# Ledger of designs, part 53: designed miniproteins, single chains

Each design is a single chain, and the fold is of that chain. pLDDT is the mean over its residues in the fold that is shown.

## One batch from the design tools (miniprotein)

Design m1937
Fold by ESMFold2-Fast:
Structure m1937 (fold): chain A 76 residues (1-76)
Amino acid sequence: RPLTREEFRRLLARKIQEFIDYVEKNKLSKEELKKYGEDFIEQLVAELRARGASDEEIERAVAAFKQLMDYLIEKV
């Protein structure tokens, strides 16, 4: 069964918050943040695929995380 739009939004929002909390708690360097972000995106893609997310939903989630990661890298 594919994720509903609401389930997808809730999952993505939770994952974004988990990512931000981890980065803030661990005070990652730019290199550590980039590596953690890449690993996090891979895990997110795998989880979304396992939950029946569409390719479009996965692409949107990846794009959102890449934008967030770029923003956080600029701030560090």
Scores: mean pLDDT 78

Design m1938
Fold by ESMFold2-Fast:
Structure m1938 (fold): chain A 60 residues (1-60)
Amino acid sequence: MKAVVRLTSETEGEVLTEEGKRGTATVDREKKTVTVTLEDGSTKTFKVVDEEGDLLLAEE
């Protein structure tokens, strides 16, 4: 699964998945991962694959 994270701070953001689900994200800069909590309450960890300003591209 792929997701886009829009950063709201240096460690937090809003997430939108390729399936159209929304949620919140916490960024781990040392591991280059994002942990997302989706609107259904599920938590998943993605790898950061690219960065464009305040946008992170993430995938499993």
Scores: mean pLDDT 80

Design m1939
Fold by ESMFold2-Fast:
Structure m1939 (fold): chain A 83 residues (1-83)
Amino acid sequence: MREEVLREVEAVFKAMKVGLKIGDMLGLSFETEVKVAAALIDPLLAGDAEAAFEAALAVLKEEGVEVTPEQEEKIRELIEEAV
């Protein structure tokens, strides 16, 4: 039980860190940063960097944020460092 809670808390903390870094890089609103962070929790908890990357890009596309290929590579790097 406690080990599972710790794993979930670590995933939330990692998701928030990545979401904030993406937000800083792209100049996102706080609301959009939170949506990105929330979308990252489950993939990061699963240790799935590809699912996390796809989830982040899906939120950015839904929120109307245009991302360049160079920014996509940086997002992938940030997520891989968090897994």
Scores: mean pLDDT 84

Design m1940
Fold by ESMFold2-Fast:
Structure m1940 (fold): chain A 67 residues (1-67)
Amino acid sequence: SEEELRAKLEKVREEAEKLSDEEKRKEALEYVKLAEEYLAQGDVESAQLELTSAQRIVDEAKEEEKA
């Protein structure tokens, strides 16, 4: 549902904001912003794709910070 997607978006945003790498943080937050904009337009499919990209950047950045 759109409500579930919005909840997931907020969680991904919080995770992105905690990233130590400023460039990765900015990149992930830009995808979150795009997902918010698509969701506001009712484009759930595009919002989901952008959110998936944001989550990928967050996951990659977390692994890089561990190395």
Scores: mean pLDDT 82

Design m1941
Fold by ESMFold2-Fast:
Structure m1941 (fold): chain A 90 residues (1-90)
Amino acid sequence: SDEEIRKEIERILEEMERLVEELRELQRRGGPVLTPIVLEAEVLLGLAYLAYGVALVTGDLEFGLEQVKRYLEEIRRLLEEAREILERLE
């Protein structure tokens, strides 16, 4: 149902916000080398909210779900990249 898809999108957006906050914490520890990754993640979060807004206006919730899932996977990639950078800073 449309309600179940909306709940799933909102769950994904909440997960994305948690991952972006984790990236900000890694940036506080690792310094300015991580700034571009954090900014990219914040842009992806903004695009996810935009996709959800468009989905609500157009009624194409399945498209919105597909888009926020894509942005979630991209943020997960950025988080892994940030962790690898921190592990190699010696």
Scores: mean pLDDT 90

Design m1942
Fold by ESMFold2-Fast:
Structure m1942 (fold): chain A 96 residues (1-96)
Amino acid sequence: MDAERGRLWAEDAERSARAALAAAEAARRAGEDTPAGAAGYAAAAIAASGAAAAYALAARAEGEGEAAREARAAAERAGEAGELGRKAAEGGAAHA
């Protein structure tokens, strides 16, 4: 297992998680039914996908090591923000 590669992917997952949470919080402040809110939640969903991909790469590099656990926790936080983004984007499309 490559612990250094796992660590770099864990750092990528954490950056993506921070981006997802920041985008979701900005969207919440703008208002759920606003174009700015919808765009922010969509950005959170994209960042969440990045965090999940980084976790998968960290797990491949070192299995269930510390970096993989850190990347998993980051991906879980980002996933929650991304799910809010997905629902907001679907709601916006339905409202026309």
Scores: mean pLDDT 74

Design m1943
Fold by ESMFold2-Fast:
Structure m1943 (fold): chain A 98 residues (1-98)
Amino acid sequence: SNEEKIKKEAEGLIKQARDLLERTQKAVDEASKLLSPEDAAEFRREVQRLQDMVDEAIKLAKEGGRESVDEAGALLDQIQTEAERLLKRMEEKVKERG
């Protein structure tokens, strides 16, 4: 029971991490069309940092066990916060150019 619950939790975290990264990458790609090359390059570097964090969260989730899955969850919460801050800063930069 506990092992099956941990496995399902890990699978859910992996899916959430991948979906979040895909949505964030797509949003940055679309906004980059409206930004200066310099601002677009900055946001692409931030997306690369999020990719590295997502890769670590997936690695922790795949290791399995309660501790690693809990660490993956905590990292995913941080990734969600960073992605939200990135998207907000990007929206503000797009508005400054209008």
Scores: mean pLDDT 87

Design m1944
Fold by ESMFold2-Fast:
Structure m1944 (fold): chain A 60 residues (1-60)
Amino acid sequence: MTKLVIKMPSEEEAERLAALLRELLPNAKVTVEGTTVTIESEESVERVIGAVLRAIGDML
């Protein structure tokens, strides 16, 4: 199980990241608390990090 915690600059960016991650990792549990996004997944760390980098790239 992979668990990552990501702090975003704003609540709006946290929600945007969470929405993209829910599309890229449909079986992952994605939780937003203010500016903090928590991802829990059975997938490898490499796959989860890849999805996060892809989502952040799409936000730029």
Scores: mean pLDDT 81

Design m1945
Fold by ESMFold2-Fast:
Structure m1945 (fold): chain A 68 residues (1-68)
Amino acid sequence: LELPAETLTGLLLILTTEPMSVAEIRDYLNEALGGDVVSQAQVSALLRRLEAQGILERLPDGRYVAAR
């Protein structure tokens, strides 16, 4: 999944302040991108990649937050 740099930065800033579910992140990204552009599967794949890179942490309830 390729995101504009500003969209990814905005998402990461939000995730420093509050946890979000995969569905909430999908809705945020689609709003930022101006339509129903990304699927939940694409968002899940992106989030797992960012978690593997140590950028995000997955909480026990399945929500994501910034790791720092």
Scores: mean pLDDT 79

Design m1946
Fold by ESMFold2-Fast:
Structure m1946 (fold): chain A 118 residues (1-118)
Amino acid sequence: MPPLSQVEAVELAARLHAEGVSTAEALGRIQEAGAGELHPEAVTALALGEYDEARKAAEAHAAGDEAAAQTHMARAILRAVREGRATVGVATLEALLARTPSPEARALLREVIALVEA
């Protein structure tokens, strides 16, 4: 059987989450299902429980749009931090910002830094 596509892997994780499976267990199951290595932007959004943003990041990668994938990851981080579901250090956010050329993603990451410093 061919491995799952990036989008199919995210859809499986979202289904498992709807069934009450933890994010860590869902990530383990998609690896066992032969999803291969997910792109970092999709993995980051999945790890934050942001399944819609993870799917959009995977779709953006499939379309060759790395800037859109980075933007969806940044939206996932901002939402998770804003809702108190994740804690991210300023140093980690600054390192991520340094590797992110997309202006839209950079603006979102700067909003996360402002929230963490408040």
Scores: mean pLDDT 77

Design m1947
Fold by ESMFold2-Fast:
Structure m1947 (fold): chain A 96 residues (1-96)
Amino acid sequence: SMESYVKAVKKAFEGAAEAVRQGNRLEAETYLAIASMILALAVRDAENQGKKELAEKLKKVGDEYIDRMRAAIDAGDPEAVREAGEEFVKKLEELY
Protein backbone atom coordinates (compact mmCIF):
# COMPACT_ATOMS: atom_id res chain seq x y z
CA SER A 1 0.00 0.00 0.00
CA MET A 2 1.04 3.65 -0.43
CA GLU A 3 0.96 4.01 3.38
CA SER A 4 3.58 1.22 3.68
CA TYR A 5 5.88 2.99 1.17
CA VAL A 6 5.46 6.35 2.98
CA LYS A 7 6.35 4.72 6.33
CA ALA A 8 9.40 2.95 4.83
CA VAL A 9 10.69 6.18 3.18
CA LYS A 10 10.25 8.07 6.48
CA LYS A 11 12.32 5.45 8.35
CA ALA A 12 15.07 5.49 5.70
CA PHE A 13 15.46 9.29 5.88
CA GLU A 14 15.35 9.26 9.72
CA GLY A 15 18.03 6.52 9.75
CA ALA A 16 20.20 8.47 7.30
CA ALA A 17 19.90 11.68 9.37
CA GLU A 18 21.00 9.83 12.54
CA ALA A 19 23.89 8.14 10.64
CA VAL A 20 25.06 11.57 9.37
CA ARG A 21 24.78 12.98 12.93
CA GLN A 22 27.04 10.13 14.14
CA GLY A 23 29.53 10.67 11.25
CA ASN A 24 28.72 7.21 9.82
CA ARG A 25 28.79 7.91 6.08
CA LEU A 26 28.59 4.21 5.09
CA GLU A 27 25.37 3.74 7.11
CA ALA A 28 23.92 6.97 5.63
CA GLU A 29 24.74 5.71 2.08
CA THR A 30 23.03 2.40 2.97
CA TYR A 31 19.84 4.27 3.95
CA LEU A 32 20.06 6.26 0.69
CA ALA A 33 20.20 2.94 -1.23
CA ILE A 34 17.21 1.66 0.80
CA ALA A 35 15.19 4.84 0.04
CA SER A 36 16.00 4.51 -3.70
CA MET A 37 14.90 0.84 -3.66
CA ILE A 38 11.63 1.65 -1.84
CA LEU A 39 10.87 4.34 -4.45
CA ALA A 40 11.67 1.94 -7.35
CA LEU A 41 9.25 -0.63 -5.85
CA ALA A 42 6.51 2.02 -5.41
CA VAL A 43 6.92 3.14 -9.06
CA ARG A 44 6.83 -0.49 -10.28
CA ASP A 45 3.68 -1.26 -8.24
CA ALA A 46 1.93 1.86 -9.64
CA GLU A 47 2.90 0.83 -13.22
CA ASN A 48 1.70 -2.78 -12.60
CA GLN A 49 -1.68 -1.37 -11.45
CA GLY A 50 -2.01 0.74 -14.65
CA LYS A 51 -1.57 3.98 -12.66
CA LYS A 52 0.78 5.59 -15.22
CA GLU A 53 0.29 9.20 -14.01
CA LEU A 54 0.99 8.19 -10.38
CA ALA A 55 4.12 6.26 -11.47
CA GLU A 56 5.43 9.31 -13.41
CA LYS A 57 4.75 11.66 -10.44
CA LEU A 58 6.39 9.21 -7.97
CA LYS A 59 9.50 8.96 -10.19
CA LYS A 60 9.81 12.76 -10.63
CA VAL A 61 9.24 13.64 -6.95
CA GLY A 62 11.33 10.67 -5.80
CA ASP A 63 14.31 11.59 -8.00
CA GLU A 64 14.18 15.17 -6.60
CA TYR A 65 14.17 14.08 -2.93
CA ILE A 66 16.73 11.29 -3.39
CA ASP A 67 19.05 13.93 -4.97
CA ARG A 68 18.41 16.25 -1.97
CA MET A 69 19.16 13.36 0.43
CA ARG A 70 22.45 12.63 -1.42
CA ALA A 71 23.47 16.34 -1.32
CA ALA A 72 22.68 16.57 2.42
CA ILE A 73 24.67 13.38 3.17
CA ASP A 74 27.61 14.75 1.11
CA ALA A 75 27.39 18.04 3.08
CA GLY A 76 27.31 16.13 6.42
CA ASP A 77 24.07 17.97 7.33
CA PRO A 78 21.72 15.74 9.39
CA GLU A 79 19.01 18.44 9.62
CA ALA A 80 18.94 18.83 5.81
CA VAL A 81 18.46 15.02 5.51
CA ARG A 82 15.63 15.12 8.10
CA GLU A 83 13.90 18.13 6.43
CA ALA A 84 14.14 16.51 2.96
CA GLY A 85 12.54 13.36 4.41
CA GLU A 86 9.68 15.29 6.07
CA GLU A 87 8.96 17.23 2.83
CA PHE A 88 9.14 14.02 0.73
CA VAL A 89 6.67 12.21 3.08
CA LYS A 90 4.27 15.18 2.77
CA LYS A 91 4.56 15.11 -1.06
CA LEU A 92 3.97 11.32 -1.13
CA GLU A 93 0.85 11.68 1.07
CA GLU A 94 -0.49 14.30 -1.41
CA LEU A 95 -0.15 11.69 -4.23
CA TYR A 96 -2.26 9.05 -2.44
Scores: mean pLDDT 88

Design m1948
Fold by ESMFold2-Fast:
Structure m1948 (fold): chain A 97 residues (1-97)
Amino acid sequence: MKEANELLKKGIQAVDEGKADEARRYFLEAARKLIEEGASDIDFSVMEIAIATLLSAARSQGREDVAAALEEAYDVFVKARNAPSKEEALQLIEEAL
């Protein structure tokens, strides 16, 4: 879980710096680590809320490139979280990376 948290922090920093592609990659890599480590529903909920909050903020600020990257990361994350198996969840993230 330490690795997933570090990737989440890097994703947030990339959002602050306007690095849309880096933010997308870091959030998807963080999601992959949570799935690999068998994280709890609470851990997934925290990450989902964090991405959704950043996406809402980016949209309200007119940061179109950042908002698009966060929307893509959010959609993939939600699909992976709700996938019927760990293998399918990891495949969804790998295809998006």
Scores: mean pLDDT 85

Design m1949
Fold by ESMFold2-Fast:
Structure m1949 (fold): chain A 83 residues (1-83)
Amino acid sequence: AQLVEAEIVNANLDISNPAVQAGVKYVGDLYAAGKMTLPEVVAVAAEVREAIAEVKAENPDADTKSPEFQEKLTQAVLTKLGV
């Protein structure tokens, strides 16, 4: 969970978004319940990082603080957290 949170914060995504918080909590709850191992949490964090890198690569001239760019980042991250 903390590793996934670090990727979100590093991308300047709004971590206070309820959907983002729910996704991070879901991964954290799976880890706490022993249903997800630490290497699997690391894998989810890597998938989130790769999704962020892909959105940035597709939008190289985009203002990272723009609502449109933030929406693209949020959707990419939620897709990885919802799996």
Scores: mean pLDDT 69

Design m1950
Fold by ESMFold2-Fast:
Order: C-alpha cells, then sequence, then structure tokens
Structure m1950 (fold): chain A 65 residues (1-65)
C-alpha cells in the first residue's frame, strides 16, 4: 500500500477501471497501490487520471518503483 508501480497490460482484461472500462493490451500506466487483494489483484490509482484500476497479476507486468 502506497507503493509506486508501473503497470504494463499484457492481455486484454488485465486492467479494469473503476468505471468498468477494460484497458487494452499494450497500455502502460504509473500509479500508487491503494489496496492488495487476497488473490494477488491490486487496486492502483493511476497518477495521470486519478482513476482506480483493478490490476490482474497474471495478465499484467507490475514493476514496483
Amino acid sequence: VGERVRVEVLEDGGALTSRGEVLPKGTVLEGVVVRELPDGELIVRDLATGELVLVSPTKTRVTRL
């Protein structure tokens, strides 16, 4: 929680916004980890938009900064 991360979406459905939008494969965002879920999913606040994004650990590459 509070960690800065870079998220690269490797597959469609790897990142989903709080508005229900699927971020396409090839999307790269930087954000702050707001919450870690028990299944390894992250809730990340996108620094560019302020939007909350649900991040799949199997369909994204997450680099802790």
Scores: mean pLDDT 81

Design m1951
Fold by ESMFold2-Fast:
Structure m1951 (fold): chain A 60 residues (1-60)
Amino acid sequence: SELEELVKEAEEAIRKGDIQSAEELLRAAMEKYGISGRELADFAMKLGHIPAALLALRLE
């Protein structure tokens, strides 16, 4: 899934300390798929990407 790859890239950015790039990736995913930060967080959580999920919640 393209959305799964975007979440994985955001998680990798968080691991490297690049929170700005992670936020940009998550915001782009929200815009592209028309989903809320909460919906994106639920999706990321189901994939086991907890840091990305928590960041997505903060973007609401």
Scores: mean pLDDT 86

Design m1952
Fold by ESMFold2-Fast:
Structure m1952 (fold): chain A 62 residues (1-62)
Amino acid sequence: SREEAYEAAYKASLDVLRQGGTPEEAYKAAREAARKVDPSLSDEEADRIAFNATLKAIEELR
């Protein structure tokens, strides 16, 4: 589901950022995680989920 894809993307983004990765690296990891959890996502949907999840992860890491 899109919810499961978003959750996976969010966790992947957090992991990359916690390890000192860049926002771009976090976004790429998020996109890959979303696609693995929900292979039925269009490229546009996966990109949107990854972008939103990465922004959320950046905001929550204070």
Scores: mean pLDDT 85

Design m1953
Fold by ESMFold2-Fast:
Structure m1953 (fold): chain A 109 residues (1-109)
Amino acid sequence: DEAGELMRRFEELLEREGISGSLRRQLTRIAEAAIKDGLMEEFLERMERAVEAGSGSELLAILDETIERMSVDNLADYLSAVASPEQQARIAAARAAGDKAALLAILSS
């Protein structure tokens, strides 16, 4: 399972870099959405290179770009996992409208 192998490599990267807790959970959810949207191989390769380069700014840019490239459905599912009850209604409305810009605005709030 290629997706499973990519996820195993990603988990190993997080472990080696000492990433734990809420950040690890958030990054794992981004990776799961990336798998569903066919973005995982590029995401993992870019993350591995940014870590080797020691560039925190590159890591943040990769995360932001990957989130922006998510489908409306997978972005909505990602946001719903951590959303307040008030945000849940906004996410559901944006998803129903296919409004990716509204979903990204909720993420930036």
Scores: mean pLDDT 82

Design m1954
Fold by ESMFold2-Fast:
Structure m1954 (fold): chain A 71 residues (1-71)
Amino acid sequence: MQNLADAAFEAALAGDEETVRLALKAVEALQKGDYDEAIEYLRKARERAAKTSPEAAELLEKAIEEVEKRK
């Protein structure tokens, strides 16, 4: 999940700790195989990132698309 890792890094650089936290929750859900929970956390992270880091928001959108393809 390169896009998710890159999104968390961009959010961290922007000082958006909440987006980083939500991205980490999405990773935890993916590791458990809970794709629906992962998509929910990714959507929340994207909405947050849209206000703080457009780069992180774009990467999170790509991560959502990748997870939906696995569902």
Scores: mean pLDDT 81

Design m1955
Fold by ESMFold2-Fast:
Structure m1955 (fold): chain A 73 residues (1-73)
Amino acid sequence: MSMEEVVEQIKKQIKEMEEMIKKETDPKKKKEMKNVLKTVKEMLEEAVKNKDLFKLQLTLIELGAALVVHKSS
């Protein structure tokens, strides 16, 4: 998987989490998702700036795990 493909997958998952935040009525879950999204956006920006494919892959894994947790809870 290329850096561009990983970046696009992360951006797609960010949009998915933003939509979940918009529909979330539980203020605790909403805050937790917003915190994850902030961290992921910071990790994405830093990884892109440094062309760090490993950090991009870690960002994708972290975001994917958070999406699964919040969809199940």
Scores: mean pLDDT 81

Design m1957
Fold by ESMFold2-Fast:
Structure m1957 (fold): chain A 58 residues (1-58)
Amino acid sequence: EGEKLLEELIERAKKLGLLTEEDEEQFEKMRKEGIDVELLKGLLERVKKYEEEKKREE
């Protein structure tokens, strides 16, 4: 139920340097208390867009 989405978001954002330690804690709490799949989906789309932009730099 969105756990895979959250995991993917965390891994990708971390790789891009967009994820802080505080964000990691908040995402883990969200995972236990209630995952907002719509929010995660939006964030993941933004991360994907940033990945594409970074690819064009290299």
Scores: mean pLDDT 73

Design m1958
Fold by ESMFold2-Fast:
Structure m1958 (fold): chain A 107 residues (1-107)
Amino acid sequence: MEERYEVRLRLEADPADPGRYRLTAEIRNKEGEVVGTVEGVGDSPEAAARATIDKAIEFLKKKGYEVEVRRVTTPEELRAIFDEDYEFIAVVPGADGLEVIVGKKKK
């Protein structure tokens, strides 16, 4: 599953504003295909990550999905999430580990 659900994260300092950070995260479906990309901007890596998480949540909610955010600190926790029944997933680095955003079909 790791190859299909590989998360590509890009954290870059804005060259036009060196006090600003941009984090891009990919939203993937159950097949591992990228279905959307969200970008957060902030005055720190943590602020950019938080903005990216908020945009991923908004993207999934607008498409009618229920959204869960889980903090993951171990590889076993991450694998457990990938084994769950979900429609979409995105992974964003957080202050104390990974923040995993899961989109599930609304009941």
Scores: mean pLDDT 70

Design m1959
Fold by ESMFold2-Fast:
Structure m1959 (fold): chain A 75 residues (1-75)
Amino acid sequence: SDLARLQKELEEMRKKVEELFKYAEKATNWELRETYIELLSLASRIPEVRDELLKQAKEVHNLIAERMEKGQRAK
């Protein structure tokens, strides 16, 4: 069903975000930007969890901003 598919996408996104934060130092700037865009896209499609996904997107954006501030290299 449509609901089951959306729940699976949400669960997979949560796992991806957790893994990204767990290995934040190894994540590329490209991976951070892609995850940010994916979270915004999913938030637009699933209004029931929009606030949760937007909060996660902000956390990913903050990681990008922190790297820019500290002058860390992309790998």
Scores: mean pLDDT 74

Design m1960
Fold by ESMFold2-Fast:
Structure m1960 (fold): chain A 80 residues (1-80)
Amino acid sequence: DLLELEEEFIEYAEKGLKAFEEKKYEEAVEYLEKALKLGERFPDSPLLPLLYRKLGEAYEKLGKYEEAEKYYAKAEELAP
């Protein structure tokens, strides 16, 4: 079960990052939010700061600056 959740976490993370690279920012937000919700089960994952930063960038591209600021702050908290 935990391994299945980890696989889903990585899968949604990869889909979100790919959508971001393709400039599909609404799709990127959906996948990154799903990944981060699963990521609550993996708090030590080094992927979390990257995902929070990319979610912030995606929200910024969509003109949602309050949401962007929130996720940039979370990324900074988790980054070394």
Scores: mean pLDDT 85

Design m1961
Fold by ESMFold2-Fast:
Structure m1961 (fold): chain A 80 residues (1-80)
Amino acid sequence: MSEEEFDLEVKLALASMYLALGRIALERGDYETAIEMFEKAKKIAEEVLNDPRASPQVKAEAQKLIDEANKLIEEARKKL
């Protein structure tokens, strides 16, 4: 694994952690915190998706995180 590959994998892991934190906040009824966490996850995943060094597989993983974050943001916003 190159340093560049490691950086992209770390970003995907961080985005996944923010999605998990957002889900916990959503389950606890903290919809504003949930939206904030999902938006942070989306932003990080978008950085990976738009990185020219990202492989098609890494871009596909980033896109899945973005799609999931978008669905969860809409779900949380409906609860506000």
Scores: mean pLDDT 85

Design m1962
Fold by ESMFold2-Fast:
Structure m1962 (fold): chain A 65 residues (1-65)
Amino acid sequence: MQELRDEMLRLIGRILALIGEIFDIEQQLKKNPDDEELKERLKELKEERERLKEKLEELDEEMEK
């Protein structure tokens, strides 16, 4: 149980970091909407966030068993 909780906390930490990075890039894109590099980076970060969210949901379901 503790190992599972530690893994969830690590994933939550990574997700929060990604949310912060995504927010920062979205603010930059608000000022420079044609910046293709920022658009590409935003897509990559959103994909990584979704992947980590799926992993977190999987672990959460495992804890509910």
Scores: mean pLDDT 80

Design m1963
Fold by ESMFold2-Fast:
Structure m1963 (fold): chain A 92 residues (1-92)
Amino acid sequence: KESAFITMLNVYIDYIEKERAAETDPEKKAFYDEVLAAAKDAKKLIEELLKQGYSLDEAIKKVKEYADANYPADVAATIKSMLDLIESIINA
């Protein structure tokens, strides 16, 4: 499950990088830059928490708490929605 989750995170990161590259509006491009940075941070934090022995569910919970504390509300909401979607796919 952990390997599948990380694979799906990489797919999401690639998707956002493509959306950023195609975007011409500076404000939307800046939002994609913030989401991309946050998604990469979330991946690193999940990998570190899993290495420390946390379950995938606990790692996701801690990353959502980190997002709420450290990112703007719109970026935090986007990252939490991404994590929820990926978790739903791997648990299907």
Scores: mean pLDDT 83

Design m1964
Fold by ESMFold2-Fast:
Structure m1964 (fold): chain A 67 residues (1-67)
Amino acid sequence: MTEYLVTLNGAVDYAVVQQILSIVPSAKVVGVTAENKIILQTASPLSAEQIAAIKALEGVASVEEQK
């Protein structure tokens, strides 16, 4: 399993979560931090294209692999 930390420019809302899950339907949102970060868990590492698509979403500041 691979975990990713998706940092947002503002408050976490359900619309952003749904957009992320539309890009990676097999992913699981396992938590949200107080610093407006979504913890995303995947069975396999995300492709460069999937990471770029998430980073392109409005309100997303960064996507980082947890390790």
Scores: mean pLDDT 78

Design m1965
Fold by ESMFold2-Fast:
Structure m1965 (fold): chain A 63 residues (1-63)
Amino acid sequence: MARKENGVLSGEVPAGTTAYVIKADGTIVAKLPAGPFSVEVEEGEYLVVAVDADGRIVHRETV
C-alpha cells in the first residue's frame, strides 16, 4: 500500500476505503481518499491504516 522515500509517503489506498497516516505519537497527519497518493512527511515512523465504509480496519502497515 505505502512506501516512504526521501520524505515522501506514496502508494495507493484500496478502493472503498479511507486511509489515515498517523505519527508515532498518535497524531493524525493526513486523511487520504481511495486511490493513488503522494504526501510529503517529516522523517520518522508512520502508521498507515485503511478503513472501509463500515469502519473496519482492512489494512495496517508501518512505514
Scores: mean pLDDT 79

Design m1966
Fold by ESMFold2-Fast:
Structure m1966 (fold): chain A 86 residues (1-86)
Amino acid sequence: SMMEKGKELIERGRELIEQAEALRDYLRNRSPDALPEEMKEPAREVMEIGRELAKETGKEPQAVELGIEAMERKGEELIKKGEELL
């Protein structure tokens, strides 16, 4: 069903946004070295995405923030795509 597919996309998008917000709060309020084990892989992916974006824009100090923003944008795109299927 197109409605079921739409609902799945919305849920995935919401989860991605929540994960990005949690990473932003953790990384800003605590040292990255103190990151819990379950957050290390998401944080590593965010750092890699941010590093690539920083290289393209010349904003190396903002690499982590750029990665988190990219995750939030992807989540918003998934929600919008899901809503269009409803």
Scores: mean pLDDT 73

Design m1967
Fold by ESMFold2-Fast:
Structure m1967 (fold): chain A 63 residues (1-63)
Amino acid sequence: MSAEEAQEAAYKVGLVLGRQGASRERAEAYAEAYKEALLAAGHSEEDAEAAARAFLEGWEEGA
């Protein structure tokens, strides 16, 4: 998965969680887990943090 694909996927998952009414606490936990998974997969800290931000951005727009 490229950095761009990871960010797009994160945003879309965030949107779904926001639309489902997930709490900020749950959204932040998912964003953190996604960041950890990307780091474990060999992505940079910068790319992983960008994906986590995209996730929370999606969640806020879906809420």
Scores: mean pLDDT 81

Design m1968
Fold by ESMFold2-Fast:
Structure m1968 (fold): chain A 61 residues (1-61)
Amino acid sequence: SEIEKLHEELLKTIGRILRLIGERQDALARGDYETAAKLDEEIKRLMEEMRKISEKLEELK
């Protein structure tokens, strides 16, 4: 069902965000601010995708 697909996408997106947060933390610890900034941009994009998936789930009740 559409709801099941959206839940799967949501869980995958959350997993990706958590992984990237870890990578960003590691980059900051190394003083790699350029990589940390790029990861921050990717995290922000995924957070926006997560919000859109949540919005679609709300529309489906």
Scores: mean pLDDT 87

Design m1969
Fold by ESMFold2-Fast:
Structure m1969 (fold): chain A 74 residues (1-74)
Amino acid sequence: SAADERHLALALAHLDAARAHIAAGDLDAAAQHLALARAHAAHIRDPELRAEFLRAEIDVAVEVLKAAVDKVFA
């Protein structure tokens, strides 16, 4: 649906923002954008579009966790 496509686009945009904040070392901002991405993705009803988001989210979530570990042990 058009609503599902809009929610996917917003969710993916927030994942892109999270990646930029990870690169900048701002893990708090990255975590906020990841949470916003998940909130938008929660409204997706189409399982194929939700799967597309999940694949993108897994990559970003791993990067956030790795950066957080590095920051604690820096």
Scores: mean pLDDT 84

Design m1970
Fold by ESMFold2-Fast:
Structure m1970 (fold): chain A 98 residues (1-98)
Amino acid sequence: APRVKEAKLELLERSDTRAVYKVTVTADSPEAAVRTLQALIDAMRAAGAKAELRDVRFEEGPEAVLTATLVITAPSKEQLDRAIAAAKDELERLVKEG
């Protein structure tokens, strides 16, 4: 299967119920980059948060580079922290499989 090589979450904004991240995914194919982003969203939703993508961009080259703005919202700070932790754990898992 196509592999994710690198995934980065950069915090842009944080409140008790909302976080905004810049997401950068480097993969050997566009399909792998998109699947990585979907897995991250699924992990956050499983933890009880809402996730939205904005400003999704694709860069063509020897590797697929996907950048997006990710907006995460949750009913409480504790639930938001759990959703962010779940997303980070899933990204680490996907990078190790690559």
Scores: mean pLDDT 82

Design m1971
Fold by ESMFold2-Fast:
Structure m1971 (fold): chain A 119 residues (1-119)
Amino acid sequence: MVKLVESGGGTFEEGSSARLTSKVSGVDFKDSLLSWWQQKEGEPLRFVASISADGKKTYYDERVKGRFTISVDFSKKTSYLDMKDLKKEDTAVYYAMVASTKPRPVLAFGEGVKLTVTG
């Protein structure tokens, strides 16, 4: 059974930094695509960033390029979303996702972590 365990949410001050973390189990990590998605109140679910499990291929939504960085720790089977210069507009629920074809095709979301930016 595939599982994503997310952490790093909470309340942060405007201008600070946060790291969201997702630990993945139940898939062959090496063939996985890992991504983060943003759900703002009253808005559709929106893609933020993705990374291949080997860390070699990254994709970003243009709105977060330069402020957010996605990374992977292969040994820990964990993806990170590093968020710099937090703005009130970054307030959202963030969902980690894994997509893998092995051992069977799977696409799964975590339960989501809420991040609130105050100032």
Scores: mean pLDDT 86

